Designed miniproteins, single chains, continued (2). Designs and how they scored, part 37

Each design is a single chain, and the fold is of that chain. pLDDT is the mean over its residues in the fold that is shown.

## One batch from the design tools (miniprotein)

Design m5259
Fold by ESMFold2-Fast:
Structure m5259 (fold): chain A 96 residues (1-96)
Amino acid sequence: MEKTIELLEEALRLLSQADAAVAAGDMERAAELLEQAARKAAEAAELSGSPLLERVAENLRELARRVRAGEISPLEAQMEIGVAEVAIAVELVVLK
């Protein structure tokens, strides 16, 4: 439980940084931060067995790819980051 909570809190920090990078127009940095957040969510999913966190990790990996490829608008990227933040926050409430 403790390790899963720590990983999810790390993922939320990385997503907040990714949102700021998107707002600044630094799409390469945003993609790097999203890839890091996806790895933290995937580790948390493995420890918890949560299908929600598995989906969040997959969605964040795809979002990072789309951001790096220039296939997504900044607004759409920020909206998808917000969806991931809500999903992780809900999982944290369930775990605490």
Scores: mean pLDDT 87

Design m5260
Fold by ESMFold2-Fast:
Structure m5260 (fold): chain A 97 residues (1-97)
Amino acid sequence: MPSIEELEKAVEEEKEWLRKNESDENKLKARLLYIEASYALKLGEIEGKPEEGRKKALELLKKALEYTKEEKEKKVIEAYILVVKGMPVEEAREKVL
């Protein structure tokens, strides 16, 4: 598993890439929130606080949905919300496609 330092570096590099390559303001905001949600979930696992990580990830993912225009991207976020809530990945995929 990555260290917290390695995870933080990877997250910042991904955010920087998005800021340079995404010109749509709403799409950029949604994708940044999605990355922050993934980071919160992983950080919770590493720190032994998976419930805190899940709660933070759910808040961030719900906010990402508000900025997401594309149906395909909405479904990806909706599936991830179900997985974070404890649904198996395969069941989440079946429900949202």
Scores: mean pLDDT 79

Design m5261
Fold by ESMFold2-Fast:
Structure m5261 (fold): chain A 68 residues (1-68)
Amino acid sequence: GTPREESVRGAADQVLDSVRAYTRQGDLDTAQGLIDLLRRWLAEETDPRSRAVLARTIAEAERLVAQA
């Protein structure tokens, strides 16, 4: 991948891990706040590959919250 794509993937994965932890604890408000952060990041991201990484991460995070 590109250096930007790899950097975005690493940071997005850390946010996703936090979403998993907060949903497991029942802290859905904090988990939703992290998803909102990812959505704001996606809105500002111009690199197509990085946008694809963020969109996939958001979809997985939303699924985790929906199952909590």
Scores: mean pLDDT 88

Design m5262
Fold by ESMFold2-Fast:
Structure m5262 (fold): chain A 84 residues (1-84)
Amino acid sequence: EIKKEVPDEELEKIIKNLYERLTEVLGDEEKAKELTRKFLRYLLNEEVIEPEELQLVLSVISEEEFQILYLHAEEALKLFEKNF
């Protein structure tokens, strides 16, 4: 399948939305940051995520946001580590 090109600004917006929604659900900004990082590493096959954690992430993002993060996981992780 052809990988869709996504601007860094749009990718950062998706990451920010995920991080903010997780912060609201978890009530803890540090835990939201750790779960966001863990999820992005999971998409790169670099880390294992608990089923409960994966379900929580999927509950706060759309299928379209998930597909963008999946296809651009390496760039998303780099942007997250740089800006968050």
Scores: mean pLDDT 80

Design m5263
Fold by ESMFold2-Fast:
Structure m5263 (fold): chain A 56 residues (1-56)
Amino acid sequence: AAAEAERARLLAETERSVDAWAKYLIKNEGISKEMADFLKQMFLDLARREADAAAA
């Protein structure tokens, strides 16, 4: 369905952006990988919630 495709696209875009930003923080700000993984999980959880809201 179109809503499922839109949800998948938004999640994929968010995952790419969050991954790039986490790598940037590790390389340039020196944050730990554990902190970067925590931040990625937070943003992906928010993205799933937003995608679900958009599909409704």
Scores: mean pLDDT 76

Design m5264
Fold by ESMFold2-Fast:
Structure m5264 (fold): chain A 75 residues (1-75)
Amino acid sequence: MDRLKELAEVGGLTSKAMMELIEAARTHSDEEVRKLAEEKIEQIKKEIKNPDLAKLAVEQIRAGLAMIIRRRREA
């Protein structure tokens, strides 16, 4: 039960952050940025589906966010 609670919390936070970033990425003129965000979301969904890879999914979410933020900074 504790594990489900933690996964739900992480999912909620990551989904919120990703949705917020996706909305920003949608207005970006750079197709690469938008495509990267979409691919990241799909990858995360796939990994979270496997509870054994949940930890890796969290790390990839952080990496994806950092990458998008870096692109924003570069622009």
Scores: mean pLDDT 54

Design m5265
Fold by ESMFold2-Fast:
Order: sequence, then C-alpha cells, then structure tokens
Structure m5265 (fold): chain A 69 residues (1-69)
Amino acid sequence: MAAREEVKRLVEEGKFQEALELLEKMIAAGEEPDAEDYILMAMAYQGLKEYEKAKEYLKKAKELLKKEM
C-alpha cells in the first residue's frame, strides 16, 4: 500500500531508477504485479526515455484491468 505511493512520489520527483528498483524488489519478493504496478513501471520507463518498454508495460496493465478477481 504505502510502497506504491512511494513509487508514485519517486516518479513525480524524477527518480525513475529508484522507482523501478522499488517495484522490482516488490515483485522479486513474490508479490504478483497489479495493473497499477505496471502503470507505474511504464511511467518510470517513459521518464528514462525507454519508450518501447513503457508501451509493453502499459499493455500488461490494460490486460490486467480487463480481468476480474
């Protein structure tokens, strides 16, 4: 919960690499990425000028948003 808000803050402050590191640490700990997590990854990659990766993660987020529980 609080970790996602911290990621968003890091993205807003232009700390894109730190935002990605925090997200990757959450995923590596065995958490299943949510659509919001993929949106935050896409925003961070966009900030790093990695536009192709940003598009891929946005697609992942859209696929998850279409799924129910």
Scores: mean pLDDT 77

Design m5266
Fold by ESMFold2-Fast:
Structure m5266 (fold): chain A 84 residues (1-84)
Amino acid sequence: SSLLQLTNAHFRVLADLVEVQLLIDKKAPEEEQKKALKEFQESIEAFKKLLADSDVPEEEKARFQKLIEKYEKQLEELKKKLEA
């Protein structure tokens, strides 16, 4: 179902976010941090595409849209941290 696909996409975004934050916090090699950041960006883009292509109720769509906006803001903050 579309709802299950969106829920799974959300969990992938969360996993990628946790990974990039942990790598930054422990000052892992720059290449590992950049790879995790790219994977986080790609998981957000996949989540956005799934939501756009989904036929879920308006209330559910609004909830997922707010989550995407939150993750996009976190992505921009993480990008700034990695630019020094």
Scores: mean pLDDT 86

Design m5267
Fold by ESMFold2-Fast:
Structure m5267 (fold): chain A 88 residues (1-88)
Amino acid sequence: MEKMAREGSKLASEGVRKSAEQGKASEGTGGAIRGMGDGLDRVLRGEDPEEAARRGFEEAKKGEEQGDWAKMAYGGGAASAAAGMGSR
């Protein structure tokens, strides 16, 4: 879980950075923050932290494939927050 949290954080940071490079810094940062909130919310609603983190990684991958860096930041944030809940 700690490794998943770190990988999610890296994806969120990269998505934020690439959003900023496209002049969309607020969208990238906002995406990451919303992703973290949604990732935490999923686990608090009873979803398994590892499964919630995997959903976040899938969302980040779709963002990367689409060139939607804010979506990549969102997915990375969701994965990091969910995995963090499982890691303590």
Scores: mean pLDDT 83

Design m5268
Fold by ESMFold2-Fast:
Structure m5268 (fold): chain A 67 residues (1-67)
Amino acid sequence: SAAAEAAAKAFQKKYAELVGSGEDQEELQKMKGIFTDIQERADKLIAEGASVAEVRDFIHQEIAKAG
C-alpha cells in the first residue's frame, strides 16, 4: 500500500508538472501512456513483494529513460 501510494503520487506530480508547463495534448497523451505502462509494471512489482525503495528506484529509472 505504501509503495503503491508513493508510485501514484510520483506519477501525479510529473503529469501535473507537464500540464502546468503548457505541454500540448499530443505530448501529454504520449507521456500519460508511458506513465500508465510504468505504473502497471510497478504494481506488478508491488504484488510480487518489492520494497518501497525497489519500486521507487524502478520508477525513477523508467522515467529517466522516457525523458
Scores: mean pLDDT 75

Design m5269
Fold by ESMFold2-Fast:
Structure m5269 (fold): chain A 69 residues (1-69)
Amino acid sequence: AADAHDAEAARYASEIIRHTNKVIEELEKTMDNDLEILTKASEITAREKADLGRKAGRHQVEADRLRAA
């Protein structure tokens, strides 16, 4: 049971890395020196990473709780 939550936390961590690589690829396609657009894209990416991190954290807390039980 705890292993399942550890696996989910690791999966979300991997998703953060994958999402970062995808955003870099998309930015490379749209780079025409528009810093404002790049700044907005960075802020959106940061919010998505924070959401994934929160989901990973919840699974880690559940894994820790199950191990303590």
Scores: mean pLDDT 70

Design m5270
Fold by ESMFold2-Fast:
Structure m5270 (fold): chain A 68 residues (1-68)
Amino acid sequence: APSVAERLAAALERLSATDLSPEARAEVEGLLGQADVAYRTYLATGDPAAEAEARRLLDQAFAALDAA
């Protein structure tokens, strides 16, 4: 399975390549921002709950991209 960092990069690439409404774009950007914060918390603390939160937020971001 791809890493959190790889999934963040893929989501940002897809966001930049996708013509989204301003509302959908703001939703995806918000989810990716939250995922980045959770991932950075994981890198700083080693907390597996923070990694799990980053993955969950990435799943939500990809779902929002798929729904657009």
Scores: mean pLDDT 85

Design m5271
Fold by ESMFold2-Fast:
Structure m5271 (fold): chain A 83 residues (1-83)
Amino acid sequence: IDEYIKRIEELAKELGAKLITLEGPEELTEEQYAIQVGTYEALAAELKAQGRGLKALVKLIGLSDGDLADEQAKEHLGEVPAR
């Protein structure tokens, strides 16, 4: 967990994105969870565009609440143009 969070933080710094601290879905409101998922979607799209390891991001998403987060990330990645 900590290794994936640090790696995502490093990637977020490189990409200039703000990272929200990961919290369990039972502790988040629907709005807070949507913001967290949106952040991961943006990072997933950028990671795909740069050819970086998507598996690390997917693992982190799976730990927070896999099904919903994975579906949103997958949908977002499907919209990213091929490079």
Scores: mean pLDDT 49

Design m5272
Fold by ESMFold2-Fast:
Structure m5272 (fold): chain A 73 residues (1-73)
Amino acid sequence: SAALEQQIQQHKLELAKKIAEHIAEKLGGKVVASGMEGDKAVAYVEVGDKAIKVTLDGTEVKIEEVPKETIPK
């Protein structure tokens, strides 16, 4: 149902944010952006002059260093 799908999407976004918060805590950074990109939940951690992107894509968690300029405004 549509309601179940919305709950799943919200849960994915919350999970991506929690993973990003844990990364921020360990690296001395902060979570600066999060959202849905289609079926993917994404969150960004700012650490000094770098950014870390957390992506939940289907069944996988992807954590990657990206240019700080990549963070959505």
Scores: mean pLDDT 80

Design m5273
Fold by ESMFold2-Fast:
Structure m5273 (fold): chain A 104 residues (1-104)
Amino acid sequence: KEKAEYEAKSAEDSGKGGAEAAESNGGGVSQSSAGMSLLSAGTSALMAGKLAGTEEAKEYGEKAQEAANKGALTAARNTGEEAGKGAEEGGKKAAEYAKKAAEA
């Protein structure tokens, strides 16, 4: 459905934005921004999977949310380079799984 594709794209864009924010700074403000973008990406990916209505799409949405949550948690619990790398990896994986949810 069109709504599933929209949510998947929103998740992909938020995941990429979170990864970029984390990569550019790694400081407190950018860590908060990365975390919020990643949480948004996870929620949108889960919704995309549900709206697509296939079991495969739901599984990809759940994997995207898990990747996004792990990235956001790493950004919240760490500082500097470690926080940035965790958020970047989480955001990239969330974006990849969100795209797969839309394609399933």
Scores: mean pLDDT 71

Design m5274
Fold by ESMFold2-Fast:
Structure m5274 (fold): chain A 75 residues (1-75)
Amino acid sequence: SDAAARKQAAGDANLARIQAGSRKANDIFNYYRNDLGLPNSEASKIGSDVLGAESAAAQAALDAELKKIDAEAEA
């Protein structure tokens, strides 16, 4: 169905966003660890906080899009 195809596209976009968020968190960890010389524990916490924020944003965006798709499918 159209709704199923749209949900698949939303899922694919969300997966790409999750992967981008993971790369960003890793890049930030490496920046603080290697460029600024922070301890692994502190750099890991910063990277983990970024990963958590990116994951939460990705989930919120997916939830909003799925809700929109379901509302349009019921209309």
Scores: mean pLDDT 86

Design m5275
Fold by ESMFold2-Fast:
Parts: sequence; C-alpha cells; structure tokens
Structure m5275 (fold): chain A 74 residues (1-74)
Amino acid sequence: SPEDRLIDELVDEALAEVERAVAAGENPQEAAQRATVRVVRWLYEHYDPEEAGRLALAFAERFSARLEEQGRQR
C-alpha cells in the first residue's frame, strides 16, 4: 500500500541516519531518538494532525522493531 511504502522509506532513511551517526562515534540510542524526532516533525509538517499521528505511530513501531532485530543479530 502507499502507506506501507511511505513508512518503509522513512524507516530505511532513519536506519541509514543511525548507521552513519554510529559509524561517526555517536551513541546509537541518541542517534535513533534524533532520527525519530526528525521524522515525526516532518510528518506533522506534511499531513493533517490525525493522519500524522497515525503515521508517526506506524513509523515508531516499525523502526523500533528493525533496531531490535539489528541488535539481536550481534
């Protein structure tokens, strides 16, 4: 669906941002929090508040799951 594609793209971009930050010596948790704030702000700037809130929740759930998966592979 268009929503699933949007969320997947936002999550992939956030993961790439965290990977670059960690490679530069930043704390993974702080990098992930900064990426999350950036994505949530972008959603509220481009969508109605109700839609932005729903998309932000979907992003947060999928992003957290992907970060946990990366942690378990170590």
Scores: mean pLDDT 86

Design m5276
Fold by ESMFold2-Fast:
Structure m5276 (fold): chain A 84 residues (1-84)
Amino acid sequence: SEAERLAAELERVVREIEALLEAKDIDAAADLVLAWMERYDPAAAAALREQLSRPGMSDEEKVQLIVAALQRLAAQVMAEIAAA
């Protein structure tokens, strides 16, 4: 079903982002979360991209923004699956 496929895609993306953050590849994790968000919430993706582009932001602050965005995206996708 479409819901099962969407759930599998979400699980794959979450695992990829977690692996990148564990490897300290913050830029790759940011790129992946932004690419995923563009598909489901382009306005939120644009806002996150603007926040991540601010000069002087630390790696820790970037990780916090990425994790928060991933959690919001996962909740949104799971709500869509539950509604299907």
Scores: mean pLDDT 81

Design m5277
Fold by ESMFold2-Fast:
Structure m5277 (fold): chain A 115 residues (1-115)
Amino acid sequence: NDKVEELKEIFNELLETDPNDVLTIKSLLNKINSIISSMTPEELKENKNIILDLIVNFFKKKYAELSSEAKQVVEENILSIIEILREKLPSDDFKSFSEKLRNEILKILVEKINK
């Protein structure tokens, strides 16, 4: 799936981007949002776990090091992705995705707060 390979490449580029380079981070996140928005309901259902893993991995490895401005851009992008998935996925698939994403991100953020 070419779109999934593009998502993986862009997420890898995000991981290597300077945490203070807000313009590059914003550009890469806009590309991610555009790809996900272009995916069909069938493509999103098939690849929802890969998309979840890419987002969780980014939060685990990179999010805590980002500037406040970059964190805001990430949060806005994640909310946009959630809305796309809400519109395009069956309700049970969306509920499962959103619950898993929330639980994994909360674990990561709580661990960073306690440091």
Scores: mean pLDDT 84

Design m5278
Fold by ESMFold2-Fast:
Structure m5278 (fold): chain A 93 residues (1-93)
Amino acid sequence: MISELLEEAEKRFEAGEEEREIRVFFVRKLGEILKLPERVVEAAVRGIEEGRSAEIEEELLKESKEDALQAGVLEGLALMVLGVLKVIKKNEK
């Protein structure tokens, strides 16, 4: 369930894990839950680690516009979750 994924992401954030590592973890687990192709998940991970580049986007678009969209959604969701965790932590302090 997505709730279990969010709880694990929160535990990692509270443990002081690096933001990039939390985002990569979230993308990999969400991709597994949604049963997305490994290529899409790895593209999203690469976008997080190297920054979303024109090269990655152009490569994905040459193969599938749908794959490019799905990778972008995974990256965006990981950023949103991290943002929410930061807001929660700031308000609880």
Scores: mean pLDDT 73

Design m5279
Fold by ESMFold2-Fast:
Parts: structure tokens; sequence; C-alpha cells
Structure m5279 (fold): chain A 90 residues (1-90)
């Protein structure tokens, strides 16, 4: 979708910023949308670096599962783990 693609390419949200915005969002569907956008950004980064892709794979799988279940807290936890791995990787 052009909207999600535009958010990924144009918004420039860090994974940490996405976590903070999702935590502040009272609307569950809107919070899930923020987390879905952050997943798309993580997938784009992973696609350009095979070593990074292997390191983030379990956290990406956890985030995808949480989003599919509509579990905002589980999705936030998975996104925080993604941010931690990216911060350590560089």
Amino acid sequence: MAYIRGSVEGAGLSLREAVERARAEADRERALGILDGALAMALIEAATDPELAEKVRPAIEALMAALAAGDVEAAIAALEELARILEEYR
C-alpha cells in the first residue's frame, strides 16, 4: 500500500520512536498501525544486510505474530528487542 510505503520511506521514525508513539496511542488499531509501519522499516533494513537479517529474524517473527493476533503489548516488546539489536549492530 502506498500509505505504508510512504510512511516507511518518508516518516523516518526510529523503532524507539515507534514504541513511544504506540505506548501513547489510546486507539488499539492506530497503535497496531504504528507498529506495522515499524515492522516494514525493519524488513527494509534487513533486506539490505544478510547478517542483520539473521540477528533480527526471531524479533521480526515475534512482531509479525503479535500484529497478526492484535496484541499491542507483545508487538511493543518485540519492537523493543528489534531496536536493541539494531543499536548493538550500529
Scores: mean pLDDT 73

Design m5280
Fold by ESMFold2-Fast:
Structure m5280 (fold): chain A 56 residues (1-56)
Amino acid sequence: MTIGQQLKVLRQQRGLTQEQLAILAGVSVQTVSRYENNKVTPSADSLRRLLAALDV
């Protein structure tokens, strides 16, 4: 799976909306959407925040 697909699956497993994940990770909802759709590759910092928000 791509990083975007993995983020989407983990988010759905935690019952989080894109908005909720964005708030927890300190990024915009548009940024979460772009990452999940593989439009943009997360920076190491953004990825760390997202994984922490997803309890990984």
Scores: mean pLDDT 80

Design m5281
Fold by ESMFold2-Fast:
Structure m5281 (fold): chain A 76 residues (1-76)
Amino acid sequence: SDLEKEARTALGATDKQAIGAGLKAAINSDKSGAEQAKAVGEETGKTEKEIIDLARHFGQSPAGLGLGMMEAVINA
């Protein structure tokens, strides 16, 4: 699935922001969806709501979205 690439494009995230979002997603994966979304949002310059809405659109948790964006950069 190109979901990870699509999510990154939708957020306009740079390689650095995508890696940062994935790392923060990993350390917050056991926290609430709101806390995950806040962490990913802070790294990508987006609001918690924007991250939650995008994650829902892709059928992912906010942490899953952040990790997926990081994986898209590392595997490119």
Scores: mean pLDDT 79

Design m5282
Fold by ESMFold2-Fast:
Structure m5282 (fold): chain A 78 residues (1-78)
Amino acid sequence: MSTSESMLKLSKRAEEAGDTKLSEQLRQLAKQTEEAEKAGDKEKVEQLEQQGSVLAGRLAAHQGDDELAATIDAVLAA
């Protein structure tokens, strides 16, 4: 999967968990990541992935879902 698609999946999971703000932030990062991917800017993609990881970690900590946290790590590492 592309990095932007992975971030969109995380955004959907955040929304399902009731965290609308994190869902919106992850969706915005997914859009920026897609633009960076199309531009071939790998450095920017990596920076956006780092931001996505921070937001994903916050989602996992707030929801107390260790399985979600592990899935997020696997998705962002791909």
Scores: mean pLDDT 72

Design m5283
Fold by ESMFold2-Fast:
Order: C-alpha cells, then structure tokens, then sequence
Structure m5283 (fold): chain A 70 residues (1-70)
C-alpha cells in the first residue's frame, strides 16, 4: 500500500492520469473501498483544477506586463 501511495504521488505530480488510474485500480484490488478510491480521484481532480487556475493566472499576469511594457 505505501509503495502505491508513492506511485500515486509521482503520477499526480506528472499529471499522468493513466498511471493514476492504474494505481487506484491496484489499491482497489488490495481491498481499498471503492468509495475511498473515488474520493482520492476527486481530490486529485480538484488539485489539478487549482494548479491549472494558478498557471492561467500567472500567464494572464505575464500578458498584462507585456502590454504595459509595449
């Protein structure tokens, strides 16, 4: 189980949904409840949404600065 958590963290950091799904499937096979697996998947989705928002925010600020310098 602990190795699967490390694999999950690496997959999340790489935004590799294929590996995330593989790790979650193995967690289910090892006896993790489906409800817990779905909660983890949702938490990861929310984390990616927040990260994407931060990236868009930084890019928007860069574009604003470019317009001010031009």
Amino acid sequence: MDELRKDLIKAVNNKDWKKIEEVLKRMRELGMPEETVERIRRDIELSFERQDENIKRVEKEKEKRKKELE
Scores: mean pLDDT 75

Design m5284
Fold by ESMFold2-Fast:
Structure m5284 (fold): chain A 64 residues (1-64)
Amino acid sequence: VAAQTDALAADGGRRLRELEEKARFYESMAEKGNPEAKVLAEQYRAEAERLGRELIDRLNALSA
């Protein structure tokens, strides 16, 4: 059975992975000469970092 902490870890981990995959995708496009893709890659990287910190904080609050 999934505890609240387990549910957050599963959902958050999946979302974080998706953001990281989008960042990598746009990084590859930027390397091929798309300047807009560079901006998008940076935005998705920032989103992934923010989500990662938020997940750590929320998991710590629930499992403290």
Scores: mean pLDDT 76

Design m5285
Fold by ESMFold2-Fast:
Structure m5285 (fold): chain A 100 residues (1-100)
Amino acid sequence: VDKRLVPIAKLLEKEGFNVIIFDPLNPDSIDLDSIKVVIVPENSYSIASKKGVPLIIVGDVSHHTLNLLAGAKAEKVPVYIVPKDDYDKVLEIVKKILGV
């Protein structure tokens, strides 16, 4: 989970998920091979796309977000877009990705 999304990280920890908070300016500090889903605000897509890991983007939909989604679809990476205050939707998608 991106360090800017701490409330989402706390929600996921409360639900029993193992959460790693990462700095988008230093993405190589985390072991992506153990990561099953990446959660980021808009404009932080580059990390997940390189590893083929499912991506959840939290924030308002923009033309930039739609272009990012089109690029991820071409790379066959699953991408989900969630409004910034819809934390329940983030939890629903995480459970769906993890098969819970």
Scores: mean pLDDT 63

Design m5286
Fold by ESMFold2-Fast:
Structure m5286 (fold): chain A 81 residues (1-81)
Amino acid sequence: SAEEVAAEKALAELDALTAEIKAAIRAGDFERAQALGREARALRDRWLAEMTDPELRRRFEEHVRAQERELLALYMEALRA
């Protein structure tokens, strides 16, 4: 459906931002990582507000939680260095 295509595009945009956040964390640029994190959250909120299908919303939220866990793990590794 059109909503499924929109959800896939939203996930691709979040994946791109997540990749930039990871690069910033690895570079020690935590100010940039924080700024990109705010952009990612704003993008997530905007897409969730537009999702009317509860199953697509659930899948989107699960993907977001997986990304958050990955970023947390990377932050923890960076703080140990």
Scores: mean pLDDT 83

Design m5287
Fold by ESMFold2-Fast:
Structure m5287 (fold): chain A 80 residues (1-80)
Amino acid sequence: MKSLEEQAREMYELAKRLYEEYKPEFSEEDQERAEEILKELDRILASDDPVQVKLRKIVLLEAELTMLVMKQHVNKKAAE
């Protein structure tokens, strides 16, 4: 069974893949924000925080990244 640390790392890798897949659809501002989220995820994984605290922070940041992807669909008419 996966440890919480392994789960946190897998979530980070999934977040990076999600960003890479949707990067061409992002506005410059949203791309910059997504890169900030990924940078913060990397910092969290490198920290000395307890693994459960890291996992909570990662979940929140992944939710924010998901909202950025959804925002692309909402803002498509404004981008036109």
Scores: mean pLDDT 73

Design m5288
Fold by ESMFold2-Fast:
Structure m5288 (fold): chain A 97 residues (1-97)
Amino acid sequence: MTQDQIAQAFADNEDSSLVYDYSVRVSNGNPAQRRQLIYDIMARAYDIMRSQGFSLSPQDLQRVNDIINQIGPNSPPRMRQALTTALVISMRRQRRR
């Protein structure tokens, strides 16, 4: 699978194990490279989800921004996108229960 295929699969199925397994395989034991790959894949998944018509309500967007600002107000844009993807996936899973 390519990195884009992993991002697409994560956007569609929310299977974090595929993201992790791919990152471990490609990083060959480098923890910093593995973290960067996870961020890049999750940020790409966010772009895919938005292109599929996903949007946050103003209240959900405010909540996501508050959480991100508490975790890392000065985080790079790609890290902020990755964190947004994780929060969105968490919120969607909660709605399916």
Scores: mean pLDDT 72

Design m5289
Fold by ESMFold2-Fast:
Structure m5289 (fold): chain A 87 residues (1-87)
Amino acid sequence: MEELKKKLVEKLLEYAKNEKDIVEIINKFMAYAVDLFNELGLTDREKMEEILIEALKEAAKILKEENPELSKKLEELVADIEKSNKE
């Protein structure tokens, strides 16, 4: 779990460094996360969402000073996923 979260965080930070468009960064990250989950054989929606939420929260915290707009969008995405899980 921790290794998977770390890999997702590192990849998101890589996209944030190389891409200027926030929407493109998020889309590339989400595509990478789905591909990684499929490669590892993870099909449990709740487990995937939990790992994704933790990775997004950690990345948002790291990016808060360097890219505050992206950090805010990541926090909004976390809130959206958490709302879906509560319903």
Scores: mean pLDDT 79

Design m5290
Fold by ESMFold2-Fast:
Structure m5290 (fold): chain A 80 residues (1-80)
Amino acid sequence: RREELIRRAIELVKKLEDAGLLTPDQAKSLIEAIRRDPSVAVIGLAVVRVLDPEGAEKVKDTIDELVKTLQEIERLRLAE
């Protein structure tokens, strides 16, 4: 289940990269953060939203789904 959520989060990061919100380097850093510490990935997304509010607004549904997925991964990690 946690692996499934991580896979989904990575798919959502790739969608944000394809939409132009994330550079390839930012996408790579977020994927690494998702695997190590999802709370750091949530902070990274908040920074991206501050740097590009217009781009973030265009893909807000994808960002919201990613944040929910990251929160679920973190909840499962803390329960283990």
Scores: mean pLDDT 79

Design m5291
Fold by ESMFold2-Fast:
Structure m5291 (fold): chain A 107 residues (1-107)
Amino acid sequence: LAEAAYKAGLKIGELAAASEGVKTVLISAAADQREAAEALAEGAREGSKGKAKVEVRLSDDPATIAAGAIGAAIVAPDASNDETAALSREAQRALAEAGLPLSTPLD
């Protein structure tokens, strides 16, 4: 899982760095997915080559756990809502392509 999360992070970081302007990669995960979230964040920092900020938010909220264990979004200060949504969808696609367990807890 950590390797798959790191690879997804690399892809997400590259997407953030390829766009114009300063980007923030927001990683959200259930508290039980901390290891995967940290690996994803490390990959995002590496893939962005320091050109994007990476923030990790962990939640023990049952709604967050029920909705999915790991999520990622790319936010740009000057981006429209449509652009932000498109970048975030691409980030979620990278998570899915890496085969991360988006709704299954890691025990």
Scores: mean pLDDT 68

Design m5292
Fold by ESMFold2-Fast:
Structure m5292 (fold): chain A 92 residues (1-92)
Amino acid sequence: KKEELIEEFVELYLKIREKTQSLSDAERDRLIAYLREKAKQMTEEELKLAVEHFRIELEMLDVDPSDQEKLAELTEKRREVLKKFNEIRKKK
């Protein structure tokens, strides 16, 4: 279960990066290794929130810039996820 979240975290982060930046095979491999090690240090709860946050970021990148209503919805969802992250951070 946690391993599945780690792989989803890595996959989503790569998709976001590749939308704004081209990576060489070597750069991609190094980033994947780094992200897996980073994700292993996170709790399952933190990973679930990170995955949710990256899904929202990907949706925002795919939204038509003229769709103000959809952008407002996604911005609000992102705020709720960040609020949950802050709550977890304070409990550490």
Scores: mean pLDDT 79

Design m5293
Fold by ESMFold2-Fast:
Structure m5293 (fold): chain A 79 residues (1-79)
Amino acid sequence: DLLDRIREELKNGNFKKAAELAREGAEREPDPAISLLLQQASDFAEDAYKNIDNPELKEKARRSALFLVDQAERLRRQR
């Protein structure tokens, strides 16, 4: 599952890869609300990557990306 892979990359600190996977997921997602959540998750993963040397900002961005992935999965289960 792509969402599980995004979570794994975020947990492992591979933020650039997580952003790429989330962007791919957004591009392939036919539901515009789920696509937007994945696009936002990609943006926060990129934010974590840019702030790799700032632990507080990195962790806030990681947490936001994970939250958005969880929201995308929850919304998919309601379809």
Scores: mean pLDDT 88

